# Designs tried in a protein design run: designed miniproteins, single chains, continued (5). Part 104

Each design is a single chain, and the fold is of that chain. pLDDT is the mean over its residues in the fold that is shown.

## One batch from the design tools (miniprotein)

Design m19610
Fold by ESMFold2-Fast:
Structure m19610 (fold): chain A 93 residues (1-93)
Amino acid sequence: MSRKQREELLKETALALGVLSEEELEELIKKGRLDEIEKLIEEKLKKEKDPEKLKEAFLKVLEFVEERMSKTGDEKVIEEVKPKIIEEIEKYL
């Protein structure tokens, strides 16, 4: 997975979960602070008790992976990430 693909995936995940604004995410990406974005996503997942909100967020990330990542030609990232997102969604079905 390229750095740019990781940046796009983390940005969409953080936006879907509502952990940061788009402006705050762009600033962290510009500074190379992907580790901070990952930490904030992880903390949000631990604290979020609403299964419908988590399901909706993971569905948005899945849609992004299918539409955007397919266009960027990284089939390996799609094959790795898509099953993990589906597994998370299935916990709330």
Scores: mean pLDDT 72

Design m19611
Fold by ESMFold2-Fast:
Structure m19611 (fold): chain A 85 residues (1-85)
Amino acid sequence: SSAEALAAAAPEAEKKYEELKAKGASDLEIEREVARVVAEAVREADPATARVYEALAKALEAELAGDLEAAREYEEEARRLVAEA
């Protein structure tokens, strides 16, 4: 039911995107916060999908901090979690 969980999370993710865009947040900040919102919204219904978005949010947070090595490691973790789902 990953598709059902993601569909249910879409309105919250879109709302967060529009709010941050209106406030002039950077693209990376928007992507990070949207990933966090999706992770939290799907956590109860689909914990496996939540872990993917948590890893993606950490990758984006590392990129914002200028830690490209950590960002790559978290991105690889997210890709691995998707492949295992």
Scores: mean pLDDT 84

Design m19612
Fold by ESMFold2-Fast:
Structure m19612 (fold): chain A 80 residues (1-80)
Amino acid sequence: SIENVAHIATLLANFFRVKVSQLPDLDTLEKLAEEYEKSADKVAFLQEAGARIGFGAIPEEEAKKLLKLEPNEETVEVLK
């Protein structure tokens, strides 16, 4: 769903300090969001997610902090 895409986009944009519009296209983010939801280890997934989009690895402690972030309305609007 767009909410799940907004969630993963919010996590990545927040950590790398970039705008959501600077992240990969919607199709790439949808694939990441689906894999994230199905992942048994969400911390490990987030550690690799940034590298998969070319931004770099996220440390374990930072990934744990990111799990508490929620999608925001601005991110949902950008992805529409």
Scores: mean pLDDT 73

Design m19613
Fold by ESMFold2-Fast:
Structure m19613 (fold): chain A 100 residues (1-100)
Amino acid sequence: MSPELQFEKELEVSELRRLKELFADDPEVVALLEETIERVRAAKSRLELLEILRETYEKLIAHLEKHSDDPEKAELLEYLKSVLEKLEEQIRELKEEERK
């Protein structure tokens, strides 16, 4: 594994662990994030890593939208949507670079 990929994985795992603490009262979200941490650690490329994260954030957003009547959840939902948008941009850039 490249040192750069390993470093990026550890940064993402740290962020996922923080999200687990924020959602400690939601066992469905905790289980999703634990599965994602394992998938992130097993990822063989940066593209695979980013696609795993995109899938996870899409699932988190969908879950929170079911509970969108909570003002605290609305702010967190906007944050997660911004992270998803950034991930989708990074995935597009990587795919374009691999094709050119």
Scores: mean pLDDT 79

Design m19614
Fold by ESMFold2-Fast:
Structure m19614 (fold): chain A 62 residues (1-62)
Amino acid sequence: VDARIRELEGEIRDLEDRIGMLRELQARSEDPEERELLARIIAELERLRAQLRAERDRLLAE
């Protein structure tokens, strides 16, 4: 496998782990302002994950 594809897969896994951790923090938060901020951060990371997946898929299709 191309080293670049391996890098992208690693970054995608790291983002998935961070998203999971942030969702757990959001579920445990008692502050509604903090919950909303965490939700926005999660959404931004999900968008970045989708972008990295698209780049990976493009390289795999070559």
Scores: mean pLDDT 84

Design m19615
Fold by ESMFold2-Fast:
Structure m19615 (fold): chain A 74 residues (1-74)
Amino acid sequence: AITLTLDAREVRVGETLKVTASSSQPVTITVRGADEEKTFTGNTAEFVAEKPGRYLVTVTSAEGTSSAIVEVRE
């Protein structure tokens, strides 16, 4: 099983969101907003949003996929 852990589900523009994935397989973490997509390889990622909005965090590995939504405020 793949587990997605976020240090917050709501952050402000310019704050760092920490994403951790627990998996026995290599993982890819993707953070997607309206005009922004960043992809990270490995079990951890640090994301700083430059625009407010709703961001989708997706973790994918051979074990499966897990997703969560993060709200970015001004």
Scores: mean pLDDT 80

Design m19616
Fold by ESMFold2-Fast:
Structure m19616 (fold): chain A 80 residues (1-80)
Amino acid sequence: MEERIEEAVERIERSEDVEEALREVLREAGASELEIEIALGMLRIVRAVEKLIGASEEEAEEALRERAIELAVEAIKEYG
């Protein structure tokens, strides 16, 4: 389990496309397509909120990446 979590975290941290990295991690963990779409919707809300409060594009991407990592870890614990 720990190795799978570490690999998933690294994949999301290194990815240029955080949404796609999260989609792949959640799918591999056993999440349904509906659960994946809900998780991706959460990331889109985070990006929108960060931009609304005046965060830079870099700050918004960092917040998005942190949320994606949290979702990936929870999914691996729940489904893996």
Scores: mean pLDDT 81

Design m19617
Fold by ESMFold2-Fast:
Structure m19617 (fold): chain A 59 residues (1-59)
Amino acid sequence: MLSEEELERGARGVQRAVSDLFGAPAPSFEQAAEAVRRAHEEGGGAATAIQLAADLAGI
């Protein structure tokens, strides 16, 4: 299970990556954190979390 610090770092990284990759406004912290949690549960990494966060933000 991810620590709170790991989740916060992951979520902030995902917010930046989605903004940079899609040229869209960054997802909310809650959307990014949920994406990080789901990616971790699926055994995925940063790429999976970025895709899930974009989906949650409707991008």
Scores: mean pLDDT 79

Design m19618
Fold by ESMFold2-Fast:
Structure m19618 (fold): chain A 75 residues (1-75)
Amino acid sequence: EKIKENLKKAAEEVAQRLLEVGPDSEEARQMAKDLKEASKKTVEEGDKAIVDAGRFTSKMRKEREKLEEERKKLE
């Protein structure tokens, strides 16, 4: 949660700074949009990984039993 929030906030701050120091507001605005979109995409990919981890935890008992047997045979 904090990681996603910090990443999004950082992207917004960078976008704002570009708009502030950029004399060409039109191009600066376009760059800000691109940065925000890239940030959102990165957060979505990260969130997907977290969801997958949660799914494993939810079914931990069943999955863990299988993992233990696989680890035993893997050795």
Scores: mean pLDDT 62

Design m19619
Fold by ESMFold2-Fast:
Structure m19619 (fold): chain A 80 residues (1-80)
Amino acid sequence: MEDRRLIMRGTAALYLAAQGFEKLGRKDDAAELQAMIDKIRASDVETARKLAEEGIRKALELASKYDPELAAQIQAIVDA
């Protein structure tokens, strides 16, 4: 169903963002995004969708400030 596809794409985007921030030396931001991924995996579909949307918004905001190329890659995964 659509919600599961959005959750899968959101989780993939958050994982890419976490890896990107680790490479940038932003370990606290990477850890926070990883914690959101773990919560999404432990949650029901409705809660996971809401957490994925929140996580994507946060990841894009941070990436837009620190790595615009990473922000573009995150957006491409979300839009796919």
Scores: mean pLDDT 81

Design m19620
Fold by ESMFold2-Fast:
Structure m19620 (fold): chain A 66 residues (1-66)
Amino acid sequence: HHHASEEQAKEVEKEINERLKEAGLDDVKVEARVENGVLIVKVTGKTSEGIHKGMEIAGEVIKKFS
């Protein structure tokens, strides 16, 4: 268990959204926040494929910060 900060959440959100844009996933959005010291990442999109790829990218970015 890693105690996340709001600053870390904003950095994670920024990096994920930048990678989504680079991958051409402009229909996918990511929001990151901290709730009770836990990093919560929300992935939304118009297609199941987009959401799946967004989650994969989010997971890779989160691992980098863990």
Scores: mean pLDDT 78

Design m19621
Fold by ESMFold2-Fast:
Formats: structure tokens, sequence, C-alpha cells
Structure m19621 (fold): chain A 76 residues (1-76)
């Protein structure tokens, strides 16, 4: 997939799927997420793909990866 295809995928993610993924990655977070939090997370994941592309390498160990980078890796 191209960077543009991944960006479109992230933008088209339904709330239920994104919240499901976040529950697996960060179960301490309060649910349901606000619309503002959901959109901020989508834009964060989009920024990961824009900056690093689909072949990006995490800059920190997997246990220390930001939520946005973990979500991006889940979609690869």
Amino acid sequence: MTVEEYIELVRSLPRSLLEGLIRLVDPSRAFPLSDAELEALKEGVIEVFRRYGPDFVPTVPGSELPLEERLALYLL
C-alpha cells in the first residue's frame, strides 16, 4: 500500500474498531473516547505515516512506543 492509501485507511476507520484497538494497547484509558480524542489519535497515526512512510522503523523499543506508532504498526 502507498502512504496515501494508509492515510485513507486511518481516516475511514470506524470508532468501534479504533476504540477496540486502543483497548488492547492502552486498557487504562477511559471509554468511550470523546470525538476530539478520537480525531487527535487518527491525526497522530496519519502523521506517523506522512513522516516515516509504511516502512518506518520505531525510534524507541516496542515497550516504549507512543500509542500512535503502535496503532500505525497494527495497520501495517
Scores: mean pLDDT 71

Design m19622
Fold by ESMFold2-Fast:
Structure m19622 (fold): chain A 76 residues (1-76)
Amino acid sequence: MLRYDPEAARRAVEGARESIKKAKEALENGDYQTAARYISAAYVLATAARMLGDEEGADEVIKEANEVSKKLDEKL
């Protein structure tokens, strides 16, 4: 298992939130491929955050990513 690292966990959550923001911007611009890529990045970073000890932050980010993913599915 990965070693617990609260600073790395926080950075992973921040990175995931930034990816979600960029995914939303890409959706607004009609760039569905870029939106899908940022949604995927958010899930990867959320998984890393959970493994590093921030389960609550990871769950919040996954919830947000799911909402953006649902909007993307409506466009595909």
Scores: mean pLDDT 83

Design m19623
Fold by ESMFold2-Fast:
Structure m19623 (fold): chain A 82 residues (1-82)
Amino acid sequence: LSEREKFEKFVRGLEGLVAELEAQGLDVSEARALVEEIRRLVEENAPKEEILAKAEEFVRTLREVDPFSAGLAEHELRLLLE
């Protein structure tokens, strides 16, 4: 996969996690806003550093909502760096 395709797959994964937590009745408002911002950055071909910085904010925010899902997001973020 190209680096851009990896970022696209990553964002889809984060969107899925947010949707699942919202379906469970958790307050994901902040995490949703962050994943929408990450989606925008990827679509605009923003620098990798900006996308990664926003993704780290997302993981930190998600950890306050659900530590398990935050761990999944962190794992996906680590795979992007390989």
Scores: mean pLDDT 84

Design m19624
Fold by ESMFold2-Fast:
Structure m19624 (fold): chain A 75 residues (1-75)
Amino acid sequence: SMEDQQLLDEAQQLVEEAKKRLDQAKSVEEMEKIKTEFDEQMERLLAQVTDPQTRQQLQDLTLEFHQYLVKRLNE
């Protein structure tokens, strides 16, 4: 649906902005706050999704962000 496409677009923007914030983060505490805020925003978007394919795409975006965060924490 058009609504699900808008949620996907918002989720993609959320990932891009969260990755940018992680790149600028100077402490593990800042990275943990970014993760918490990202997870809360993504859960709000997921709660609105009706299409199973779009839900999977948002879950894939969540995984992508978490993998990026783990990589940053191990540097």
Scores: mean pLDDT 88

Design m19625
Fold by ESMFold2-Fast:
Structure m19625 (fold): chain A 77 residues (1-77)
Amino acid sequence: MNTLVVFVESKEEAEEAVRKAAADPSVDEIGIVSKDEEVIEHAIEVGEELGFEVERRFTLETESGEKLHVALLRRKK
């Protein structure tokens, strides 16, 4: 299973990353990481349109209080 993990700062970067993963048949999963939850929500919407499903969604908090939102998308069979 090939997993791609990408840190993205904008909805445009998230969309590009998900579309590139969708175009590559060797990629089974893509993890999108962002400081902005709306960017993650957009990545999920684009992923679902392209045949991915949400495997997992979670938030990480750093020691400084910075939050990182993560969505793991898996290619639908």
Scores: mean pLDDT 82

Design m19626
Fold by ESMFold2-Fast:
Structure m19626 (fold): chain A 81 residues (1-81)
Amino acid sequence: SQEELLKKLDEIFEQLDAIIKQLRQETNPEKIQELMKKMEELYKKGVEISKQLEDKRQSSIELFRLLSLMSEAYLIAKIKE
């Protein structure tokens, strides 16, 4: 159901937010790479779930939120290089 998909997306967003918080505090390049890999895996899962949403407006909103978080993570990682 759409409700179950949205619940799964909420869980993914909680994990993405936690990774971004970790990225902001992390100074070890190897650990930053591991966090970015986890970020990319969660982003891909979020995109796939978002595409399954019957409400196409909601799907677009969730895809934009995912892209925004991924862009933020990428910027943090690049600044720390």
Scores: mean pLDDT 88

Design m19627
Fold by ESMFold2-Fast:
Structure m19627 (fold): chain A 70 residues (1-70)
Amino acid sequence: SSPAEALVFAQFLRDVFGLDYQKMFTWALTLGGAERMRMMMKIADMMDSGDTDSLNKFYNDIKNSLEAEK
């Protein structure tokens, strides 16, 4: 996965969830491109369907991943 792909993913998560961009970018660099794409598609699908409960769970899963990167 390229740094440019990780940057785009970090910007997407910042815009959707308001998460810290620097932490998101660092975390995104640890993920594979396929995993990042899968996450983006899943978030977009949940937003489109209005599934707030699933979206909130996904947000918490990402936040917990960032906290584990301490």
Scores: mean pLDDT 72

Design m19628
Fold by ESMFold2-Fast:
Structure m19628 (fold): chain A 105 residues (1-105)
Amino acid sequence: MYSPELAEAAIKKGDREKGTELARNLLDQAKSDYNLGNYDNAIQGFRTAADLLKRNGSKGAGTAYVNLGQVYADMGDYDTAIKYYQQAIDLGSKVDEAKANIAKI
């Protein structure tokens, strides 16, 4: 379901709005996988969405980074969780949510 090749194709076509729509769809699917406990699928989906949004210059990548941090925190990998929350803060997106999640660790 999560295809880095599909994300790259959307960017390469110059249709960055379509690429952003695809990334939002991938975020929704990855969040569903996370809620079902499918952490590997969730991580792959959130990474693909983050890469696509970041390459498009979209602050929406912050949402993917916060979700990646939450998955890693649930897995007990707090060092990786903090790194992803910091990526959201660096983008100026989901800053309050990322800081609150770091404070819970």
Scores: mean pLDDT 81

Design m19629
Fold by ESMFold2-Fast:
Structure m19629 (fold): chain A 78 residues (1-78)
Amino acid sequence: MDELVEKLKEKYPEPSFQAILDALKKDPTNKEALELLINSLDSSDEEAIKAFEELVSKLPSEEIKKLAKKLLEEKKKE
């Protein structure tokens, strides 16, 4: 989890995005931070989407993982 958060921070150096990633790293069950993170993704950035899919697969809660997968799938359809 932490390694993927650090990789995403390197990919997205924007201060607002880094703050969201820090919140998610501190509490990986934070639904609000997860929703903000997914909504901040550019649906045309295939590399970003793949990195996020890997992050989602490593989330510790099945409920949070299911929510993240649903939000990511909706984002991909845009």
Scores: mean pLDDT 69

Design m19630
Fold by ESMFold2-Fast:
Structure m19630 (fold): chain A 69 residues (1-69)
Amino acid sequence: MEFTKEQVEKAVLRLYLEGKITPEQANKLGRLLHTYPEVLTEEQVRELLREAGLSEEVIEEALEIMRSL
């Protein structure tokens, strides 16, 4: 499965508004996302979210949000 940068950004924003990620994690995600292509594989999204310091539980929540978009 593939996701756009916009889908990743929307999921990150939702998690941030729900208090599930910190401002520091959100900022790191934005910087890291710029190093990826416009379309990411699920594995690339998982790697990106882990690099930003998200827990596996929050990563799964992010993927569920992205799949709903």
Scores: mean pLDDT 85

Design m19631
Fold by ESMFold2-Fast:
Structure m19631 (fold): chain A 117 residues (1-117)
Amino acid sequence: MSEQELQQEINESLVLMMLSVGKIASANISKSLNVDRAQQSIQNYRQTIAAMRAQAATIADAATQAQVNALIDQAQAELERFETYVRNNDAQGASKAEDALTKSLAQAYGLLAQDAL
């Protein structure tokens, strides 16, 4: 009971992190890329990935844990692409990488939420 309640609270925190990340992403999709804001987004994505990896480590089913970690690894690769586009002042490339990043994170979150239920 207490472990299920803790997992529910963690899942709600992950949703709030994803919503926060989405708001920051929307600010970066303009043609004039704000590098300082993009750096804040990168830090927030790194924190979200770290939090999701910590939650994935609590999954008892090895196959589900491996699937979640694979999605988190995809998100990490897309974050590295996002960082590259930001360095090159490529707003369109950054937007596409961020879309792929958030889709991978959303899929990982969905599996974490199903495991917690």
Scores: mean pLDDT 73

Design m19632
Fold by ESMFold2-Fast:
Structure m19632 (fold): chain A 93 residues (1-93)
Amino acid sequence: SQVQQLLQQAQQAYQQAAQALLNHDFESAEKYAEQALELLRQLLEQATQLSPETQQMIRELLEQAEKSKDILEKVLLLGSALTLAQVEIEKYL
C-alpha cells in the first residue's frame, strides 16, 4: 500500500530527526523534520480511510510544526501527528 509505504518513510525521517537532535546536529534535525512533515502531508492526502476528525487533528499538528521555529517543538509535534496516523491506519490492517 502507498499509505503504508508513506507511513514507514515518515517514521524513518522522524527517527533520523530525533537522532540528529540527540547529537545536537540541528541542521540535520531540521532537514529530516522537513522530510517527515512532507511525507505526513502526502500520507494525509492519500489516506482517505482516516476519519475526518483524525485528519483535522493531524493537519493542525502539521500546521503548528511548520510554523514552529523551535526544532524540539517541531519534532514533538511531528511525533504526535505520526502516532495519530499509525493508530488510525492500524485499524484498517
Scores: mean pLDDT 87

Design m19633
Fold by ESMFold2-Fast:
Structure m19633 (fold): chain A 87 residues (1-87)
Amino acid sequence: MEEIQQFVVDLLQKSQEYLELSKKVKDPELQKAFTDAAKRYIDIAEEMMRTLVENGPAVADQVLAEAQKRVAEIEAELKKLIEEYLS
């Protein structure tokens, strides 16, 4: 339970950080990428909370695993884009 709570907190913190980064970059594609990532992180957090409320703690491990996979995909996409513009 604590692991899921921490993960949700981390998602919301990263969402806020990406929104702040979007305001500091001037490239429209990077602004959009950071804004989209922030929204996706919020969507994952909301979906995790909804699924746990509806199905109870028995699905917690599956919810966490699915969320971790989605986060990894978003981070990989962002890393590639950032490396193209900042390297």
Scores: mean pLDDT 83

Design m19634
Fold by ESMFold2-Fast:
Structure m19634 (fold): chain A 85 residues (1-85)
Amino acid sequence: SVLDLLRDLIRELQRLEDENASYGELIRLLNRYSERIEAVASDEELDLWGEVYGYGLLLLFNGYSTPEVASSLRDRVQRLLSQLE
């Protein structure tokens, strides 16, 4: 389910933050989860996920560090999860 994917993504984003992961690792994680979410999400869930994904890319392209982006994305994913529960 989308909820299970979002819970798993929160854990993975925390891992990337804790490990000071690379830009490439964060991009690969986001693309992998986006593909999985797109396969199971409703149109409404896809619109909401698109906003979170776009926000993450915007932060990365504006020079925020990978841990800062992972932390900010984790907060946004947690808000989305709470909204959908």
Scores: mean pLDDT 85

Design m19635
Fold by ESMFold2-Fast:
Structure m19635 (fold): chain A 99 residues (1-99)
Amino acid sequence: MEEIEEAIRYAEEAIRALEEGDVERAIEYVERAIEHLTRAWEKAKDPEVRLELSLAIGHAEQALAELKDPEGSREQALELLREAIEHAEKALELARKLE
């Protein structure tokens, strides 16, 4: 659960950095969020938790691609990060019910 909570925190910080116009800092935060989501996925045994984490990772990776592309959309990256957070929060809720 700590890995999912850290990932959500980094994704929220990435959104804030983007709103402030700091794309380089947003990229660093998204990369950290992906690392924590990946660690959570490796530790997860429940298939529903793993599915939600996989979806969160996918959206975060797509956001990262948008931010690293000079022709990429900041608006699309923000939307993808919000979707990644929603899936990560759902994974966290499911994981907490399994304790």
Scores: mean pLDDT 88

Design m19636
Fold by ESMFold2-Fast:
Structure m19636 (fold): chain A 65 residues (1-65)
Amino acid sequence: MPPPPAPPPDMDLLVRASQRAQELIAQGKSNEEIAQAIADELAPRYDYTPEQILTLLNQARAQRD
């Protein structure tokens, strides 16, 4: 059997980041402010930079539409 899939920290991060981004977008925050806020809250757990989080958010949104 192939090894089990690695734990999806990116998926968990994306889910939480997406939820947070929706709230911050509703508050009128800029894309960079959203990435900064998410990085400040989530990156300590996932060791992501604000730029990486912004990239993940942009990729998710671009792929969505």
Scores: mean pLDDT 66

Design m19637
Fold by ESMFold2-Fast:
Structure m19637 (fold): chain A 88 residues (1-88)
Amino acid sequence: DLEKLIEEVKEELEKNTSPRIAQMGKATLDNILDLAREYKPTPEQVEKIKELVKQFRREMLELDRRGASEEEVKRLIVRTTKEVQDIL
């Protein structure tokens, strides 16, 4: 369930990252969920999006751990959003 995965990742970012990174990450995840709801992806597309969400989670946690710039976080967000759009 994509919605459940997104809520779990949002909760993890809220608890384990800085407030700004958590805010940016949650907004990105909400956008991904909105895109999935609009486009009604196939089960195969849902699994691909779930793998991108898991990768986004890992990379957001790493960026926060390293104290990465807001610009680096924005680059990850843009890349992830484009990859989701390319699946849909």
Scores: mean pLDDT 90

Design m19638
Fold by ESMFold2-Fast:
Formats: structure tokens, sequence, C-alpha cells
Structure m19638 (fold): chain A 93 residues (1-93)
């Protein structure tokens, strides 16, 4: 298989896991959201998908009361180009 095909398949799985993480977050299933966002980051080679999943992970940590982990995830999301989303998380730390 070509590297591009492997990356496309990995990023498709990462996007689905990002969507699953967001769904679990909206339902209040923070443990499932956490697992889905971590898996999305592991599969992503795309900055936007990884950044969105890091921002989602930051929001989960805020809900769990882990302000330090939330700040770390928000800063990483900002580094990957999710400046607005990351800033919103930092405002709640």
Amino acid sequence: MSMKQIEEEMNEQARRLLELGEEHFEKGDYDKALTSYIASIAFSTDKEIAGKSLAGLGKVYLKLGDKKSAEEMAKKAIELGLKEEGKKILEEV
C-alpha cells in the first residue's frame, strides 16, 4: 500500500474517533470521550484532526476537574492551529 493510502485510512479512523469523542462528551460520558479523543490523536497524521481531538481532550479534563491537564492539552491544540478553541479552554482554567 502507498503511504498516502495508509495516511488517508488512518485519518479517516481519526476523524470518526473525533466524532465519537464529541458525541460521548455531549452525552456526559467523559471516560468514553477521553478514550475516543486519545485514540483519534494516535491515528491522526493531520494537524487539524489532532488539534481538534486535543481541544476535546482539554474540555474533558476541565469537566473532570483536572485543570493542569486541560491547560496542557489546550496549549498543544493552539500549537496545532486551534487557537480559538484552545483559548476558550484556557479561559476556564
Scores: mean pLDDT 86

Design m19639
Fold by ESMFold2-Fast:
Structure m19639 (fold): chain A 90 residues (1-90)
Amino acid sequence: ATPEEARAAADEVYDSLVESLKKAGYEIVEERTEYDPERGELRRAFIAKDKKDPKKYIAVVVRATAEGRFGMEVKEYDSLEEAKKALEEA
């Protein structure tokens, strides 16, 4: 894949997951977008909170590299603090 194709895939997956989680009853409580021009890497992340369960958080990270690689990580956490730590380590 080209870098442009990987970035487009990251944007599409990010937007799709945000929309899907909102429809499933989640609230987006944090979003981060980072672009490293030296590495040519795009990283987009968000944390979603279950509106019905105060202990259910989902952290999502999507990444696109200058080599045209795409990566995605989705993990569930029982606290906002744990979810935020996952975004910092990703």
Scores: mean pLDDT 81

Design m19640
Fold by ESMFold2-Fast:
Parts: C-alpha cells; sequence; structure tokens
Structure m19640 (fold): chain A 97 residues (1-97)
C-alpha cells in the first residue's frame, strides 16, 4: 500500500517563503507523482515526482495572509500491476504579519 504524511502545521511571516513537504512510503513503485492542493478550493499548487520512498516538497513564495489555510497532498504510485493513491493528513499554513 501507499502512504503520504506531512507536518500538521507550518507558520511563516507574510512575504516569506513557505515550504510544504510530504513523506511517501510505497514499495515497488516505478514512479510516484505528488500533488499539493488547497483544502478549501481544491486548487492545484504544484506537483513533484519521486522514484520510490522519499520526500517531495513545493515552495509558496511571497506568502500572503490569504494563503492561510489547510493544504494536503495526493500521492499516486505507479506499478506494473496498476496504481495506488493516498491522501495525506492536512497541513495548516499560518501566515502572520
Amino acid sequence: SISASQPSSVSVREGSTATLSSNISFDGASRIILEWRRLSSGELLGQSEISSNGTGSIDIENVQLSDSGYYFSIARGYTSSGTQTSISNPTLLEVYR
């Protein structure tokens, strides 16, 4: 099976860079695609690819107060026998002045 986990919260000052990361465990995958989305809107923020167990991340530069909220990642692992998908726990991004 595939699993995705990420930090419960990240706090950053307005105008700085926030890094969202997800740690993936999946044996036997030929590739894993990670997507980060905003929980409230479903908006896609970014994607990364890893070959097996590991960590993917994206950066949100020049964060605004409006970027505060919950984010999650979706990990899709590709194998010769099919695909498996896992959704991470949400991460609260807190932006402060």
Scores: mean pLDDT 82

Design m19641
Fold by ESMFold2-Fast:
Structure m19641 (fold): chain A 77 residues (1-77)
Amino acid sequence: SLEELKKKFEELVKEIKELLEKLPLSVEKYTGELLRVIGLEFDFEQAYADGDLEKAQEVLKELEELKEELKKELEEV
């Protein structure tokens, strides 16, 4: 359901922001990742407003990929 996707979205955004705070990123890298998150937040809210389950799931997949990318970067430092 959209409500289940919304809950997952909120948890993913929280986790990603926590990872960004923990990573020793350059200003450029931090700004780039933050802009990606903001864009994905916007895309999810639009999909949710439109009742577009497929697009909402696509945005969640992109957030999951970003989270895994940041986790991998944290392991490399």
Scores: mean pLDDT 82

Design m19642
Fold by ESMFold2-Fast:
Structure m19642 (fold): chain A 66 residues (1-66)
Amino acid sequence: GIKQQQEDFEQLKKSMQTVAALAPGQIEEERGRTLSAEELAQFQAQADKAVDDNLKQIKEDEKKKQ
């Protein structure tokens, strides 16, 4: 039912946010340097947007099935 879908959605959101939080460290490792404050803010904004866009797509897909 609806409660299970909401719980699955919240778990997915938390998983995406966890991955996004690790991204700056991975990018620093790949680039071999520490990211600037501006670069960190830009990546955080892009990560937040990507999470929101993915969650919106999932909600639209669920709406089509209902």
Scores: mean pLDDT 68

Design m19643
Fold by ESMFold2-Fast:
Structure m19643 (fold): chain A 78 residues (1-78)
Amino acid sequence: SMLDFLLEQYENFLAYLDEVKARYPELAPLLDEKEAELRRIKEEMLKNKDDLEVLKRLNAEFNKIAAEVYEVVRERIS
């Protein structure tokens, strides 16, 4: 289902954040804030599991947060 796909992406991204925090502990406060936002998105996905329009909007919000994280990590490793 779309929900199962989105939840798998969420768990994979949390694993990525853990790896980044292990390598760059100085980013932990920022990444913990982003994890809190992602947790809110997951809770909303679970509440709206059968609402494809809501799931699509939540996926867009997730992708925006992921893009912000990738930019921060890219700048740190430059």
Scores: mean pLDDT 88

Design m19644
Fold by ESMFold2-Fast:
Structure m19644 (fold): chain A 76 residues (1-76)
Amino acid sequence: MEETPVSLFVEALFKQDLEAAREALERISDEEIENDTLLLTFFQSLSPLAQQRFLELIRQIGGEKSERLIEKLESL
């Protein structure tokens, strides 16, 4: 089954479901954030406008994992 916390997180961001995105992010380990190629590949495939919107939603979640993920995505 390909339903992972990362895929649920991406789906929640597409739907602009902040609560679902927060729940999915909490289930993603710090190691998964560091080693995740799926989320990075997805983000890199987005237009600049879509990337900005994606980052905005992640910022709205808040917390240490959110900040770490934003730092990683902005370093691309």
Scores: mean pLDDT 75

